# Designed miniproteins, single chains, continued (5), part 59

Each design is a single chain, and the fold is of that chain. pLDDT is the mean over its residues in the fold that is shown.

## One batch from the design tools (miniprotein)

Design m18040
Fold by ESMFold2-Fast:
Structure m18040 (fold): chain A 99 residues (1-99)
Amino acid sequence: AAAAEAANQKLAEEAVDRLTKEGERAVGRASAEGPEDAAQMARAVAEAKDLVRQGMLDPKNRLLYATQGMAVLLALGEAGSPVVREAALALMRTIAEIL
């Protein structure tokens, strides 16, 4: 229905806005480790944002998309330094709060 679609679009916009702001902070933290870490974090943030946006637009698969976004961040955190790990965990918490 049009009303449900409009509500899902609003949730997607709010989720993308929040993840953009927190993602910029995470990229800033990763940049202290080096330009490659910053680039990897930026890529992971972009992928997680798109997955969460898709989940907000598709409520039947919302948890699946959010889980995939969290998995991207978890993989980055496990491969990265403690600073990258902490930044990735903060973003995963943000995704959980958006759900």
Scores: mean pLDDT 86

Design m18041
Fold by ESMFold2-Fast:
Structure m18041 (fold): chain A 61 residues (1-61)
Amino acid sequence: SMAAERAQELRRKAEELRKQAEILAKKGAEDPTNSKVYNAGAESARLQAEAYLRKAEAIEA
């Protein structure tokens, strides 16, 4: 169904954002000079991933 396809697309985007968040968090841990910027980026990516997952769940409900 179109709903299932849209939900799958949103879950893929969420997965990509979570992977990006992990990379940014690791960079923040490795680079004290830029840690604040990397950690903020990681948090932003995590929140966006969560929003996409919630949208996917709402579409399938």
Scores: mean pLDDT 88

Design m18042
Fold by ESMFold2-Fast:
Structure m18042 (fold): chain A 78 residues (1-78)
Amino acid sequence: MGIEEDLRREAPQIARDAESLLKKAEEYVEKGDIVNASVYATAAMIYAALLRLAGNTEAADKIMERVKEIDKKVEEKK
């Protein structure tokens, strides 16, 4: 069995890591560091894709909603 089995097993950790990345992105937005905010938001987006592959679509969608809000704030600061 391949990457999907590994992702399913690690899904809770992937979700926690995505939350940590989102919190860092939000912190950088507050500091006005749009470059680091974008980097961490992009990393969280990748983790959301991994959660979707693991079958955790609800968690992936919630993370993507927060990424979208961070991206809006980043664009407002450009």
Scores: mean pLDDT 81

Design m18043
Fold by ESMFold2-Fast:
Structure m18043 (fold): chain A 59 residues (1-59)
Amino acid sequence: SRETQLLIDANEAFKTLLDWEAQRIQASDLPADEKAALLAQLDAQKAKLDAEIAALKAS
C-alpha cells in the first residue's frame, strides 16, 4: 500500500541519517574506544530499522 511505502521510505531516510552520524563520530576527536561504542549503538539501531523494513515488505 501507499502507507506501507511511506513507512519504508521513512525508515530508509532514518538509516541515511544514522550513516551521516557515523561519519561525524568517526571525524570527531573522541577516543577510539568511545567512537567504537557509539558506532556499535548506531549499527544496532540500523539493524533494527532493517528488520522493520523487511517486515513491512513481507506484509
Scores: mean pLDDT 86

Design m18044
Fold by ESMFold2-Fast:
Structure m18044 (fold): chain A 86 residues (1-86)
Amino acid sequence: SPAMAAFRRDVAAVRADLDARGLDSDAFVQAVTRHVAPLLRSGRMTVAQARQFLRHATAYYVRMAGKVSDAQFDAALRALVVQLTS
């Protein structure tokens, strides 16, 4: 879908930025995609909401790198989905 194509392009740009910072971009992309992709495919999230999600998730990940657990990061992403789709 056009929405998924836009999301994949935006994720690729973020991946490059995280790699340049020496951060685990694979873990980030897997977590973000798990939360966003089903909602984009079902139309429950717009492209604009997905971009906002990606911006906030990226800022959090960069700021909290090495200071937060995978479970804590996943919980933060889940809360962000609720905030943006409510």
Scores: mean pLDDT 86

Design m18045
Fold by ESMFold2-Fast:
Structure m18045 (fold): chain A 96 residues (1-96)
Amino acid sequence: SDNLKKAEQLLTKLWLYYKMTEKDLSPEQAELIKQAIYYGQQSLIYVVRGNISQGQQYRDQMQQTFQQLQQMNAPQRILDMVQSLLDSLDAVIQDG
């Protein structure tokens, strides 16, 4: 589906941007970004396998990590990319 391809592309872009900017991040911000990427990837894997419930749980963990990144004033581009990925995961989950 188009939503699935968009989510995969956003995951890849977030990972690449994280690697390019890692030196400019606090260790705590870097760990939370890696956790967000991990949860997003797991959400997508489980949704693709037809396990919507597990995919939703990982998506919700990603949302919690996103809130922590906002509270830590993480770079706006990272926040925008994580939000876009969450929106794309929501669309994929709604598709079933």
Scores: mean pLDDT 89

Design m18046
Fold by ESMFold2-Fast:
Structure m18046 (fold): chain A 71 residues (1-71)
Amino acid sequence: MNPAPKSDLVVDLSTVTEENLRDFLTKTLGLSEEVADALIEFMRSSGVPLDRLVRFVVEDLGGKAYGKMPA
């Protein structure tokens, strides 16, 4: 089982991929891997680019941890 280096130790937010997006969905939303995968496909059907989606989630939700939303 040899590792195939395809990700950097650097923040993957700059080089977002479907795998990273799926991981963020499972961690951020607490969804199952299957549900996250289905959600990604649904978002793709809407024509939303992965990079834009991930950045919005990370910057908007991650940066303020829901603090951006008025309480």
Scores: mean pLDDT 57

Design m18047
Fold by ESMFold2-Fast:
Structure m18047 (fold): chain A 79 residues (1-79)
Amino acid sequence: DLAEAEEKVREAEREIKEIAERAAAGEISAEEGVERVREIIERTREAIRTVAEAEGYDGEEAYERVLERATGMVRKAAA
């Protein structure tokens, strides 16, 4: 259901932010941070698609955008 998907997406966003902050602080490498973020997004894939489609976006396109944005954020934070 949509409410469950929205909660899963919010949880993933929170985890990704924490990983980016740890990378920025030098607690984890850029490579390690990117790997963790890919794992989070992959397990959240169906929820991301569900939320995006409910808002009128293409679910697969939204998933690709989220993956690119999140991994880019971690790489930038670690630099």
Scores: mean pLDDT 83

Design m18048
Fold by ESMFold2-Fast:
Structure m18048 (fold): chain A 105 residues (1-105)
Amino acid sequence: SMTDELRRLLIEADAQIGVQQMLFFELKKEGKILEATQHTIQTLQQLRAQFQAAAARTGDPRLRALVELIDEAIARLQANPTDADVLMDELTRVSEAINNALDEL
Protein backbone atom coordinates (compact mmCIF):
# COMPACT_ATOMS: atom_id res chain seq x y z
CA SER A 1 0.00 0.00 0.00
CA MET A 2 0.98 3.68 -0.31
CA THR A 3 1.00 3.89 3.52
CA ASP A 4 3.51 1.00 3.74
CA GLU A 5 5.75 2.65 1.09
CA LEU A 6 5.67 5.98 2.98
CA ARG A 7 6.39 4.21 6.30
CA ARG A 8 9.46 2.48 4.79
CA LEU A 9 10.72 5.78 3.30
CA LEU A 10 10.35 7.59 6.67
CA ILE A 11 11.97 4.72 8.65
CA GLU A 12 14.96 4.74 6.25
CA ALA A 13 15.20 8.55 6.54
CA ASP A 14 15.15 8.33 10.37
CA ALA A 15 18.00 5.77 10.24
CA GLN A 16 20.07 8.08 8.00
CA ILE A 17 19.60 11.02 10.41
CA GLY A 18 20.62 8.70 13.27
CA VAL A 19 23.88 7.94 11.43
CA GLN A 20 24.52 11.71 11.04
CA GLN A 21 23.92 12.22 14.79
CA MET A 22 26.54 9.52 15.55
CA LEU A 23 29.01 11.09 13.06
CA PHE A 24 28.38 14.50 14.68
CA PHE A 25 29.54 13.24 18.10
CA GLU A 26 32.62 11.49 16.65
CA LEU A 27 33.70 14.46 14.50
CA LYS A 28 32.96 16.96 17.32
CA LYS A 29 35.53 15.14 19.54
CA GLU A 30 38.11 15.78 16.78
CA GLY A 31 37.12 19.46 16.30
CA LYS A 32 35.80 18.64 12.79
CA ILE A 33 32.45 20.47 12.96
CA LEU A 34 32.78 21.78 9.38
CA GLU A 35 33.17 18.18 8.09
CA ALA A 36 30.19 17.04 10.21
CA THR A 37 28.05 19.89 8.79
CA GLN A 38 29.11 19.09 5.19
CA HIS A 39 28.22 15.38 5.63
CA THR A 40 24.85 16.36 7.15
CA ILE A 41 24.08 18.77 4.26
CA GLN A 42 24.84 15.98 1.73
CA THR A 43 22.53 13.55 3.59
CA LEU A 44 19.77 16.18 3.83
CA GLN A 45 20.08 16.93 0.07
CA GLN A 46 19.64 13.19 -0.66
CA LEU A 47 16.61 12.94 1.68
CA ARG A 48 15.13 16.10 0.12
CA ALA A 49 15.37 14.54 -3.37
CA GLN A 50 13.75 11.30 -2.12
CA PHE A 51 10.90 13.15 -0.34
CA GLN A 52 10.36 15.46 -3.35
CA ALA A 53 10.13 12.46 -5.73
CA ALA A 54 7.72 10.68 -3.35
CA ALA A 55 5.62 13.88 -2.96
CA ALA A 56 5.37 14.22 -6.77
CA ARG A 57 4.30 10.56 -7.05
CA THR A 58 1.84 10.41 -4.10
CA GLY A 59 0.66 14.02 -3.61
CA ASP A 60 1.14 13.59 0.17
CA PRO A 61 1.32 17.06 1.83
CA ARG A 62 3.46 15.67 4.71
CA LEU A 63 6.25 14.94 2.22
CA ARG A 64 6.05 18.52 0.85
CA ALA A 65 6.26 19.81 4.45
CA LEU A 66 9.38 17.64 5.05
CA VAL A 67 11.00 19.02 1.85
CA GLU A 68 10.37 22.61 3.08
CA LEU A 69 11.74 21.77 6.56
CA ILE A 70 14.88 20.20 5.04
CA ASP A 71 15.39 23.26 2.75
CA GLU A 72 15.29 25.48 5.87
CA ALA A 73 17.73 23.15 7.68
CA ILE A 74 20.20 23.18 4.74
CA ALA A 75 20.03 27.01 4.57
CA ARG A 76 20.74 27.36 8.33
CA LEU A 77 23.63 24.87 8.16
CA GLN A 78 25.17 26.64 5.13
CA ALA A 79 24.92 29.98 7.03
CA ASN A 80 26.46 28.45 10.22
CA PRO A 81 28.85 25.70 8.98
CA THR A 82 31.09 25.63 12.10
CA ASP A 83 28.32 26.03 14.73
CA ALA A 84 27.93 22.70 16.57
CA ASP A 85 24.76 23.90 18.39
CA VAL A 86 23.04 24.79 15.09
CA LEU A 87 24.03 21.39 13.63
CA MET A 88 22.63 19.50 16.65
CA ASP A 89 19.43 21.62 16.69
CA GLU A 90 18.77 20.99 12.96
CA LEU A 91 19.49 17.23 13.24
CA THR A 92 17.04 17.07 16.18
CA ARG A 93 14.40 19.17 14.37
CA VAL A 94 14.53 17.01 11.20
CA SER A 95 14.47 13.78 13.28
CA GLU A 96 11.39 14.99 15.22
CA ALA A 97 9.59 16.00 11.99
CA ILE A 98 10.22 12.55 10.42
CA ASN A 99 8.98 10.79 13.58
CA ASN A 100 5.87 13.03 13.73
CA ALA A 101 5.10 12.07 10.09
CA LEU A 102 5.53 8.36 11.00
CA ASP A 103 3.14 8.77 13.99
CA GLU A 104 0.49 10.28 11.62
CA LEU A 105 0.56 7.13 9.43
Scores: mean pLDDT 91

Design m18049
Fold by ESMFold2-Fast:
Structure m18049 (fold): chain A 102 residues (1-102)
Amino acid sequence: SMEEQLEKALKILQDFLEDPSALDKYGLDKEEKVKVVSLSYQILRKYLESQGVDTSDLDKKVIKAIAKKLGVKEEEIEKELNKYKNKSIEELYEELNKLLSK
């Protein structure tokens, strides 16, 4: 369900923002961590936008936090998010699960 997909994506994002090592249990490399966190935020962002929420300020804050915690440039996170902009929440969640279940 959409609710279950949102809950999982939000938990991944929150756990990562609290402690990036929370993703170590999935055996992800740095590039895969960028994808997982970007997919998780895009799922949340797409939901919020569907509820009429302007995410512009949240985008700036979250992109900066992700980039800092992963030791990458903000531009790298923005490029990753842009790859996902035209995907549905279901498609984004399927891609997220594929990365987490390898």
Scores: mean pLDDT 87

Design m18050
Fold by ESMFold2-Fast:
Formats: C-alpha cells, structure tokens, sequence
Structure m18050 (fold): chain A 60 residues (1-60)
C-alpha cells in the first residue's frame, strides 16, 4: 500500500513491551497483548471494554 502522509518516527510493528493500555480503578496498566489485558480484567472479576485503538477499560 502507498502512504502519502506517514513520515513519523513511530514503530508500527510488533516487538513492543506494552502493546495495549488498560485503565482500572483510575490506574493505567500496560500489557504485551490484548489476551493478557483480557485475562487481567477477568482476574479482577471485571470485563474488558475497548475505548480506543489500543485502549481498554475494565468495567463491572
């Protein structure tokens, strides 16, 4: 694919320590994958809801 506007110093591939951010009780947690974030939500007896591209929130 071709991109006209995309000259950024930003990694857009895998190989990242924190790929997903989850908010829980006002705190932010970083996870390597969505699967890890989902497990975290279930472990805290909550549900994972998507709030953005790589942003999630634990809800009751």
Amino acid sequence: AFTQTGANQYSDTSAITSAVTVEYEGNKYGFASEADAKKFAEDNNGKLEKTGANQYKVVK
Scores: mean pLDDT 67

Design m18051
Fold by ESMFold2-Fast:
Structure m18051 (fold): chain A 83 residues (1-83)
Amino acid sequence: RKSILLGFRALAIVGEFLTRLRQARRQYENGTPVAQVRAQVDAIYAETMRRIEELSKLDPDLAEKARRIVDEEYRRFMDYLAS
């Protein structure tokens, strides 16, 4: 019963992270310095990981799935900024 609600919470955490990455990408494409964009994305990643850590206290398996998605998207975006 609560596992379904935690699933929606995990999707909300990941979805918000992806929305913030899309905003950071638009800032970069509009000429924001790469160092500033990297700092913003690092802050967003740290905040998102803290939220996943709180989720892990309720459902560690679901938190691990969310962590993998966030880690992969963060790495892809940082690689994009390095190219």
Scores: mean pLDDT 86

Design m18052
Fold by ESMFold2-Fast:
Structure m18052 (fold): chain A 51 residues (1-51)
Amino acid sequence: MVDEVAKELVEQGYSQEFARKVESVLRSPFVGEVINEESIKEAIERVKTEL
């Protein structure tokens, strides 16, 4: 679930805001239908680019 990704990011030292933005990207159609390590990395990169 996407919410588990947000929790992991916060535990790794990322801000709550950053984790929420990554979660939002993972819920978007750009990431596709399957959430895996590759889609999580893609979401992180997109959030960093948008910031």
Scores: mean pLDDT 69

Design m18053
Fold by ESMFold2-Fast:
Structure m18053 (fold): chain A 90 residues (1-90)
Amino acid sequence: MKPKIKEVEIDFETGELTVKLENIPDGKYRVLILKDGQIVASATGEVKDGVIKAKLTFLSLESGEYTLVVISEDGTRAEKKFKVELGKAE
């Protein structure tokens, strides 16, 4: 089974994260946001019906390319690169 991240939605004001997943079983997962291989935000959540919702801690986002990692204790892992564009806020 090849895990995939289909969609990533982040509310940068609240830190709320919604991820849509394919070929991932329901269960507890850790969510990591990486920039240049370093963790810049993390959360824990549960995948239910291919969706995980979590609230990010230590959210330090600037414009650029990031990697979202969803990983379980059983070693199930999915990754997706995404770009953050901070518009007219600042």
Scores: mean pLDDT 75

Design m18054
Fold by ESMFold2-Fast:
Structure m18054 (fold): chain A 66 residues (1-66)
Amino acid sequence: MIEVISKSMSITEENRVVVTVKLRTSDNREVTFHLEFDAAKSEEELEKVKKIAEEWLNTPIEKFNK
């Protein structure tokens, strides 16, 4: 079983959206992964990337395997 310990989203000064997820695996190991989006070239692009990242964060884990 995979357990989600934490999820967070941040925006860098370079307009990069970074999603950080910390998981506990069935082997009782903690795994942290970062999903970094490319730097947004415009305000409109930043808003679109934020929406995608937020939708990804709100997706149940079981849906990532489909």
Scores: mean pLDDT 71

Design m18055
Fold by ESMFold2-Fast:
Structure m18055 (fold): chain A 75 residues (1-75)
Amino acid sequence: GPETLEELRKLFLEGDFEGVKKLLMEKFGLSELEAELIIGLALIVRGVLLAAGASEEEAEEAGAELLVREAAKYE
């Protein structure tokens, strides 16, 4: 539900990628590979935005938004 997606976002913003992976696998039913791919895509979005001159906070929020949006497809 929305509360689980908010917990996922919070863990990502805190840099707890192991916690993100566990939550994706245990509550969304993703495989380890699927969880790692989604986390990797979120980190790529963050990195691209930082390289383009976005603030750290804006880049992290964009990565978190991608992560939450992708995870929601598995609910």
Scores: mean pLDDT 86

Design m18056
Fold by ESMFold2-Fast:
Structure m18056 (fold): chain A 66 residues (1-66)
Amino acid sequence: SEVLFSGAEVRAELERILGRPLDDADVRAIAEAAGLSPATVRAWLAGERRASLAEAQRLADAARAL
């Protein structure tokens, strides 16, 4: 995707959805709901990679399903 999100942008959206700061338990729960490893989600949040629109939407959908 041409649109890429920083770890800060992804974190801000997940925190907005949850209504609280994102902790490690939230990262694990979102990863499980998204069918991803917690390490993959942590790498995106740390800014080691920029998330595509599809990846960001997948994480947001997982957070909303909690």
Scores: mean pLDDT 82

Design m18057
Fold by ESMFold2-Fast:
Structure m18057 (fold): chain A 74 residues (1-74)
Amino acid sequence: SMLEELEKKGKERLDEVIEKNKDAPVEEQEKAILSELGAIRRELRKAGASEEEIDKVVTKLAEYAAKKVKEVQE
């Protein structure tokens, strides 16, 4: 589905952001992730996703990013 494709692309974008900021302080990593999640929210809204669909996708992406950051720090 379109939402599954957008979620996959969102994960790829988050992987790139996390990789670029892996040596940055945690606060800068968090700001970069939040900025990217905000951009993804805006793009989903423009693509015609409902607010409930946006919240589900962004929540999954936020959880994915948190897990990925923890794995890189360990």
Scores: mean pLDDT 82

Design m18058
Fold by ESMFold2-Fast:
Structure m18058 (fold): chain A 83 residues (1-83)
Amino acid sequence: DEEIFEKAKKIAEEIAKKGDVRKGVEEGLKYAIENSNLPEKLKEAVLEWIELQNSESDLEKRLAFSEEATEALSKEAEELEKK
């Protein structure tokens, strides 16, 4: 369906324009899959796969952020307790 493809492309371009090309591609693909004539189970499987890829990348970033934030907070708490 050309209309679904064009709308998916526009969604991807708008998000990519905001500086996140990967998120743009993912959102465009989600729109295309959700509005396609594919079997429901296949749609679910592909959407889960996209989310899994995102989770893996975000997990590494969240772990790095969490470790840095925890270390900073621990140092501040230790300094405050010594006063």
Scores: mean pLDDT 64

Design m18059
Fold by ESMFold2-Fast:
Structure m18059 (fold): chain A 67 residues (1-67)
Amino acid sequence: AAAAERADRNARLGEISTRAVKAAYQTLKEAGDPKDDAEFDALVQKASEAGRKAVDEYRAEWERERA
């Protein structure tokens, strides 16, 4: 019983990571190449926010499924 629950949680963590990375990468692709470190830092923040949004959406999806 516990093993199946742990496997599900690990699968969800993997999915969260995959979605976050894909969202961040897509943000980087759309922004293009930054010209300096300040633009790069701003782009990293935007990519991080996109990743968090993807995680939040997946979490909301999971909570709706469980509700």
Scores: mean pLDDT 76

Design m18060
Fold by ESMFold2-Fast:
Structure m18060 (fold): chain A 94 residues (1-94)
Amino acid sequence: SPYEEFKKRLKELFEKMLEKIRKKDLVGVARLLQEMLELAKEYNIPEEVREFLLNKYHDILEALADPSKSVEEQIEYAKKLFEEILKKIDEAAA
């Protein structure tokens, strides 16, 4: 399934993003989030899902820019937002 292949590649990019968060590499995180958005275009993911992903992209970057949050809190929040993305993809695939 194109959706299964997309989800697999998206998960691989997300794991790389978590490593960038651990290193406090915000530029690296932004690049990986842009790769995730480009991947959605490559797989012809519906506009509604792509808009949802863009919104979560913004939420992740805003959270990572918050100096009150620890790296562990940033990672857990990114994981939560990614689970919401995966759920939206699964709903669109059905």
Scores: mean pLDDT 84

Design m18061
Fold by ESMFold2-Fast:
Structure m18061 (fold): chain A 65 residues (1-65)
Amino acid sequence: SEVSREVARLLRIVAIAFEVGHEVRLEGDTLVVYTHSEDREETERAVAEMEELAKEIGMELRVYE
């Protein structure tokens, strides 16, 4: 179902967020991630992947260092 697909994508985004972030919050339709990684390339790739997945489910992504 559409809901199952959205939930699966949301869980994937959250999993990626916890690989590069120390804190993750869901505020309405916005996912807020606080990153802790010193590997800029890793963080940039993770943010790009999260942004693509978020667009598929109509969510906004905000990233703080």
Scores: mean pLDDT 77

Design m18062
Fold by ESMFold2-Fast:
Formats: sequence, C-alpha cells, structure tokens
Structure m18062 (fold): chain A 73 residues (1-73)
Amino acid sequence: DEVAEAIAARLVALGISPETARRIARLLVEDPSLTPEELARLAGASPAAVVAAFDALGARTGQEAVDVVRAQL
C-alpha cells in the first residue's frame, strides 16, 4: 500500500523506529479515526514519541496524518 509505505517513511524521518512506524502506518490505513495516543498504545510505542511525531507532521488526528502524507505523494 503506497499510502502506508509513505506514512511509515515519514514517521521514520521524524524519529520513530522502522518497526513501530510500519505498525502505526498499518493501523492508520485500517482505521484513520485512531488518535496518536491510541496508535501508540496499539503499536506498543511511547505516547509522547508518537504525539511529537504527529505534531512535527502538523497532524492532530490519524485522518490528518493520512491527508498530509497523501498530499505529498
């Protein structure tokens, strides 16, 4: 999935580990209504790290993160 791969790559560039970034990207493609905190919990990541990555993207929700990445494709 091009969008999932692009999301994972962007999260890695923002300091999220590749394995965690891939888990978050998969979760976002399946359910873009998930919050950064929910994504962190489900992916087994630090909520602070995921929130910081979303802030750097300019995204407040999973849908906004998907939209930002899709606009850059």
Scores: mean pLDDT 83

Design m18063
Fold by ESMFold2-Fast:
Structure m18063 (fold): chain A 93 residues (1-93)
Amino acid sequence: SEEEEKLLEEIRNLLSTVLDMSQQEVDRFIDFLKKNLSLEELREVLEGLRVVEEILQNGTAALKALTPRQREAMRFFSRVFQEFQAKRVEEAG
């Protein structure tokens, strides 16, 4: 959907700027998200990436100031990213 494509574009930009991922790695992760996540889960990934951006900009003080919802979104993003990386290793081996 158009809403899904917009969310994926915002996630793509944050993966490049926040996590310094190459274009090929970003493309692979976006493909993984598109195949495996619902629209609501994509929103959680985006929120989790925004939390990571905040921590990288403001350090450990930001980490300690996180709301329960922000912690949940960051935890969800971490789990999704770990699953993506595990699938990459399986596909490469």
Scores: mean pLDDT 84

Design m18064
Fold by ESMFold2-Fast:
Formats: C-alpha cells, structure tokens, sequence
Structure m18064 (fold): chain A 90 residues (1-90)
C-alpha cells in the first residue's frame, strides 16, 4: 500500500479535524475514527481527497481528554494506507 501520513490533527469544541497526505497517488477517499483513552469509538467521518491530500471533520461531543485518531485512505487505483495520531480535546 501507499504510505499515508497525518500532517495535522486538531480538536475544536465539537469536532476533530484531520489532514492526511498520501506519498504516492491521489486520494480518492478518506475515513477517520476517533477513540477515547479506554478505546471506545466516539466519532467517525468520511471525505473525498483533493490531490495527494485530504481533510476530514469528525463530529465529536466528548469530555476534555486524550483521544486517538485512526485514518484510512484509498487512492484512485485502489491502493490503501493508514496512519494514527493522538489529539487532546480541551
């Protein structure tokens, strides 16, 4: 699969925004999941890519704390990649 990198992740009052890039190819689709410190799924989102980069906004209603983001990406030829990052909700 192609290398996927999370290049930015930030929490807002009611969402987590994730920006991901793919090393080779154009991103056709992105999916993201957000889990809490206990590993419970608290949010998910999907978006279309724009070139080798894509942005997902995951709606989130959760208390302040540490969360983990997982991203999966599919390029135009069907090649897949994934990445993970931490984010703090304030």
Amino acid sequence: GSKVRIVDVKATENSVEVVAEMENGKIKRLAATVVNDDGTLVGSGVAEGEGNRGRITVPLTAPPGKYFVGVGAVNDDGTTGSATAEVEVK
Scores: mean pLDDT 79

Design m18065
Fold by ESMFold2-Fast:
Structure m18065 (fold): chain A 95 residues (1-95)
Amino acid sequence: SQADKILEALDEAEERVRALDIPQELKIRAEASLGTLKIHVTVSKITNLPVNVDVLLKSIENEIAWLEELGKENPEAAAKLIAVYEELKARIREI
C-alpha cells in the first residue's frame, strides 16, 4: 500500500539519521519529527483512510526551513540532515 511504502521511506530516513556524525540533540529532534510522521501514516493505515501526502511533505519542508536557519551556526550538521530530508521528500513524491 501507499502507507507501507511511506513507512519504509521513513524507516530508511531514521536509519540514515542514526548513522550521521552530528550532535545527539539534533538526532533526537530528527527522530521525534520522523516519529510524528510515522504516527500520522500508521493512523491512516489502521483507519483505511488515504495518507495526506501534502501534510507530510509540508512537515518535512518546515523541518528543512528550520535546518537552513541552523546552518548559519552549524552548516555541516544542517547540510547532512537536509540531505536526508530532501531524499525522503523525493521518495515520498515517487509513491
Scores: mean pLDDT 87

Design m18066
Fold by ESMFold2-Fast:
Structure m18066 (fold): chain A 58 residues (1-58)
Amino acid sequence: SAEAAAKAGAAGGREGAREAGGDEIQMTNSSVAGGQLGSTSKTAENAYKVGYQLGRRS
């Protein structure tokens, strides 16, 4: 679901921010790759990417 994808993205974004050391370009690329790997639909993929971007800001 889109909500589940957004929550997964937020968790991935927080973890990705820690791993990337704040490198925004690497975090952006990771959010796209993670969305594609975990999503079975474009809606879920977009929700993941949005959640990832919000999570990395947290």
Scores: mean pLDDT 59

Design m18067
Fold by ESMFold2-Fast:
Structure m18067 (fold): chain A 67 residues (1-67)
Amino acid sequence: EKELNLRALELLRKLGASERELAAAELIFLQGKSPREAAEELGISVEFARRARRRGERAKQVVADLL
């Protein structure tokens, strides 16, 4: 699970995800935080954090298909 999450974040970085988007995804997937909690910590909108979660979930699915 943690390895899969790390690979998903690496894929997002290669696809041009911003530093902010990667930070939000890291808090959600590696630290188990909710989108609201990630948004509060990073000073971003909850909508942005939810979008980062959706993109991260998609990246995770792509990586899982390769494992």
Scores: mean pLDDT 81

Design m18068
Fold by ESMFold2-Fast:
Order: C-alpha cells, then sequence, then structure tokens
Structure m18068 (fold): chain A 63 residues (1-63)
C-alpha cells in the first residue's frame, strides 16, 4: 500500500501528464507484479512521456 503509493507518486513525477489516480493505478499494478516492476514502470514513464497508464501497466506485468 505505502510502496504502491510511493511508486505511483514516482510515476506521476516522471510523467506529469498522467492524472494522480492513473499514476497510483500503475503503481499498484507494478508492485503486484513483483520485484523490479515498479522501477521499470517509472523508468519507462520518464523515457516515453506519451505512454498511457494502460500501456505502463502492461509493461509492469511483463517483468
Amino acid sequence: SEEALATGLGIKAANPSLTLEEAIRVGQAAVEAGSDGAAYAIAMARMDPSLTAEELIEIAKRV
């Protein structure tokens, strides 16, 4: 829960175009996917600001 929130805030900081609610959903999915998913999602959000929340969730689940 706290890790999911922190990850969501990291994603929001990496891609300010995402809403806070969208960023938190990505953070929750990344933490549920397991180790490194959160770091990968944040890195991808920073590298490609055009990625949607849905695309970031898919990326996190592939880790």
Scores: mean pLDDT 78

Design m18069
Fold by ESMFold2-Fast:
Structure m18069 (fold): chain A 118 residues (1-118)
Amino acid sequence: SMEETIKKLKEIIEKLRDIVQRMREALARGDFEAVLEAMEQAISLLKEAIEIVKKYDPEFAEKLQEHLERIERLVAEMKEAIEKGDFERARMLANQALAVISDAIGLLEEKIKELEKK
């Protein structure tokens, strides 16, 4: 049902907000491995959100897919930066990931408001 769909999307948003907070805390400690783990969890949640929304709004699902692909690229680049000991680059990439995830949360919140009007 639409009500169950909205509930699932709200649960995903809450989990993504928790991930953002955990990323910020890990980043403050210089724990880049914990940041990577949180980014990979965000990828999983965004994949779930895309699967849910694609049946209602394929264009919105494509927009979320672009955010997902950007986070996946940032994960790959951050793994390389960590392997090379380039922690300044890892920090920069983590901040970019925080911005992308926060943007995706905002998009999902606007989509929920739209769905609640139907």
Scores: mean pLDDT 90

Design m18070
Fold by ESMFold2-Fast:
Structure m18070 (fold): chain A 69 residues (1-69)
Amino acid sequence: SRVLVTGEAPPSAVEELRALAAEHGGALTFEYSPDKPLAGFIGWVPESAVAELRALAARHGGTVAFFPV
């Protein structure tokens, strides 16, 4: 099954998060704002990838929420 994920991460973590999601067959879209230190993201990943995505985001000072569907 797939889940919707949302979160925030430093711009330096964006490529690692994108690569991890893609490795598991998911995809993340990132939005950068000059008024915010963290890039926001939203996307879909397999439920089995959520734990790894959360751990990677947390390692960089980011956060991830997920919504099973």
Scores: mean pLDDT 81

Design m18071
Fold by ESMFold2-Fast:
Structure m18071 (fold): chain A 83 residues (1-83)
Amino acid sequence: MERELILRTGERLAEVLAPYDPQVAQQVLDLSRQMAASSGDKAAALDQQLADLLRPYMSDPDFRAAVRAALEALRAEYERLLS
């Protein structure tokens, strides 16, 4: 359940990041896999690390638009499964 959502979110974010920085894209995938395998405080700490990795790119409006579009598509897919 939660693990698959975390992994899919990480995959979408990595795809958006790959044209900007393939090393950061790989780090996002690695963190997402660790988060999917973790719980509690460790999962929260990994989520913060993921946010910190994305922060430098969040000043780019094109990057923000791409991330928002990717996450909105993922949310719509999830809402359709829950409806």
Scores: mean pLDDT 78

Design m18072
Fold by ESMFold2-Fast:
Structure m18072 (fold): chain A 79 residues (1-79)
Amino acid sequence: MSEQERRDFAVGAALAGLTPEQAAALPEEARRLLAEAVRAARAKDHEKLKELRERISRLPLPEAVRQRILSLIDFALKD
């Protein structure tokens, strides 16, 4: 994960309302997808956000964590 991806992930985790423990427990693939969702939201790339929503929904994450991340993406899609 690049330094920029790490920063975008940190922003995404905070906006999704993840605890530090929940954020630290995320697999690298989930962290990369959350960072990409932050970039897509910033760019208002709705097609990319829809793709990322589908990919994240299929990841083996705790349900509470998955719901927080999906809610963040759904909020970005309403812009």
Scores: mean pLDDT 83

Design m18073
Fold by ESMFold2-Fast:
Structure m18073 (fold): chain A 56 residues (1-56)
Amino acid sequence: YEELLKKVKELQKKITDIFEKLRAGEGTPEDVEEYEKLMKELQELSKKLPDIYAPS
């Protein structure tokens, strides 16, 4: 459980970093792909831990 929470925090950090690049207009197509991949990973984790992150 603790390891899983740590992984969620790391995913959120990476997602935020890429999101900031995209907002600044520095995003590449590769950054968009990585962002979507990380969002999907976070969504899968949230299905197991809905109380931590409540996406759809």
Scores: mean pLDDT 73

Design m18074
Fold by ESMFold2-Fast:
Structure m18074 (fold): chain A 66 residues (1-66)
Amino acid sequence: MGELARELAPEVAKRTGVSLDDAIRAAATAISGLEQGLTPEEIASLFTDPKLREAVRVAVELVRER
């Protein structure tokens, strides 16, 4: 869902310090992974960059708070 990823991205970027583009990517990956039944750890492991892994975890938390 591109709409939800864009809504979450500014908060992800603010909490992690990644760029807005990376935050959108992390949020979109988190949403897609959760829809496919992946765990937050499995989704984060798709990235090797520790900051992107943190961004995915933050995005998952924001999705789960809804």
Scores: mean pLDDT 80

Design m18075
Fold by ESMFold2-Fast:
Structure m18075 (fold): chain A 105 residues (1-105)
Amino acid sequence: PFIFASDEQADEFIRRELEELLDEGIQRAREQGNSRMVQILETIRSAVPNFSTDKRAAVTLLLSRSQELDDETRLRVLERVRSSLSLSEEDFLQVVAEIRREIDS
């Protein structure tokens, strides 16, 4: 994480990073004809306005890390994130943390 002068600067940076990662991911998936990945990423993107700062930070870190994964593993990871969007914040953050531990192993 970067050192910021204020929490508001950190929150704005994370929000922009998340939006850019999702928009770039959607564009690449469209160019590749990967309609399933497009649907998953668009669903996550549509939920972003309702995210807390903690959810934005957790998803941003996971999306950044997922770029290093093969396409099949990335699809499974992002599908788990999408499926968890209906969970409570505590349960959602626990699922994201668990996925991060699995892919960092």
Scores: mean pLDDT 82

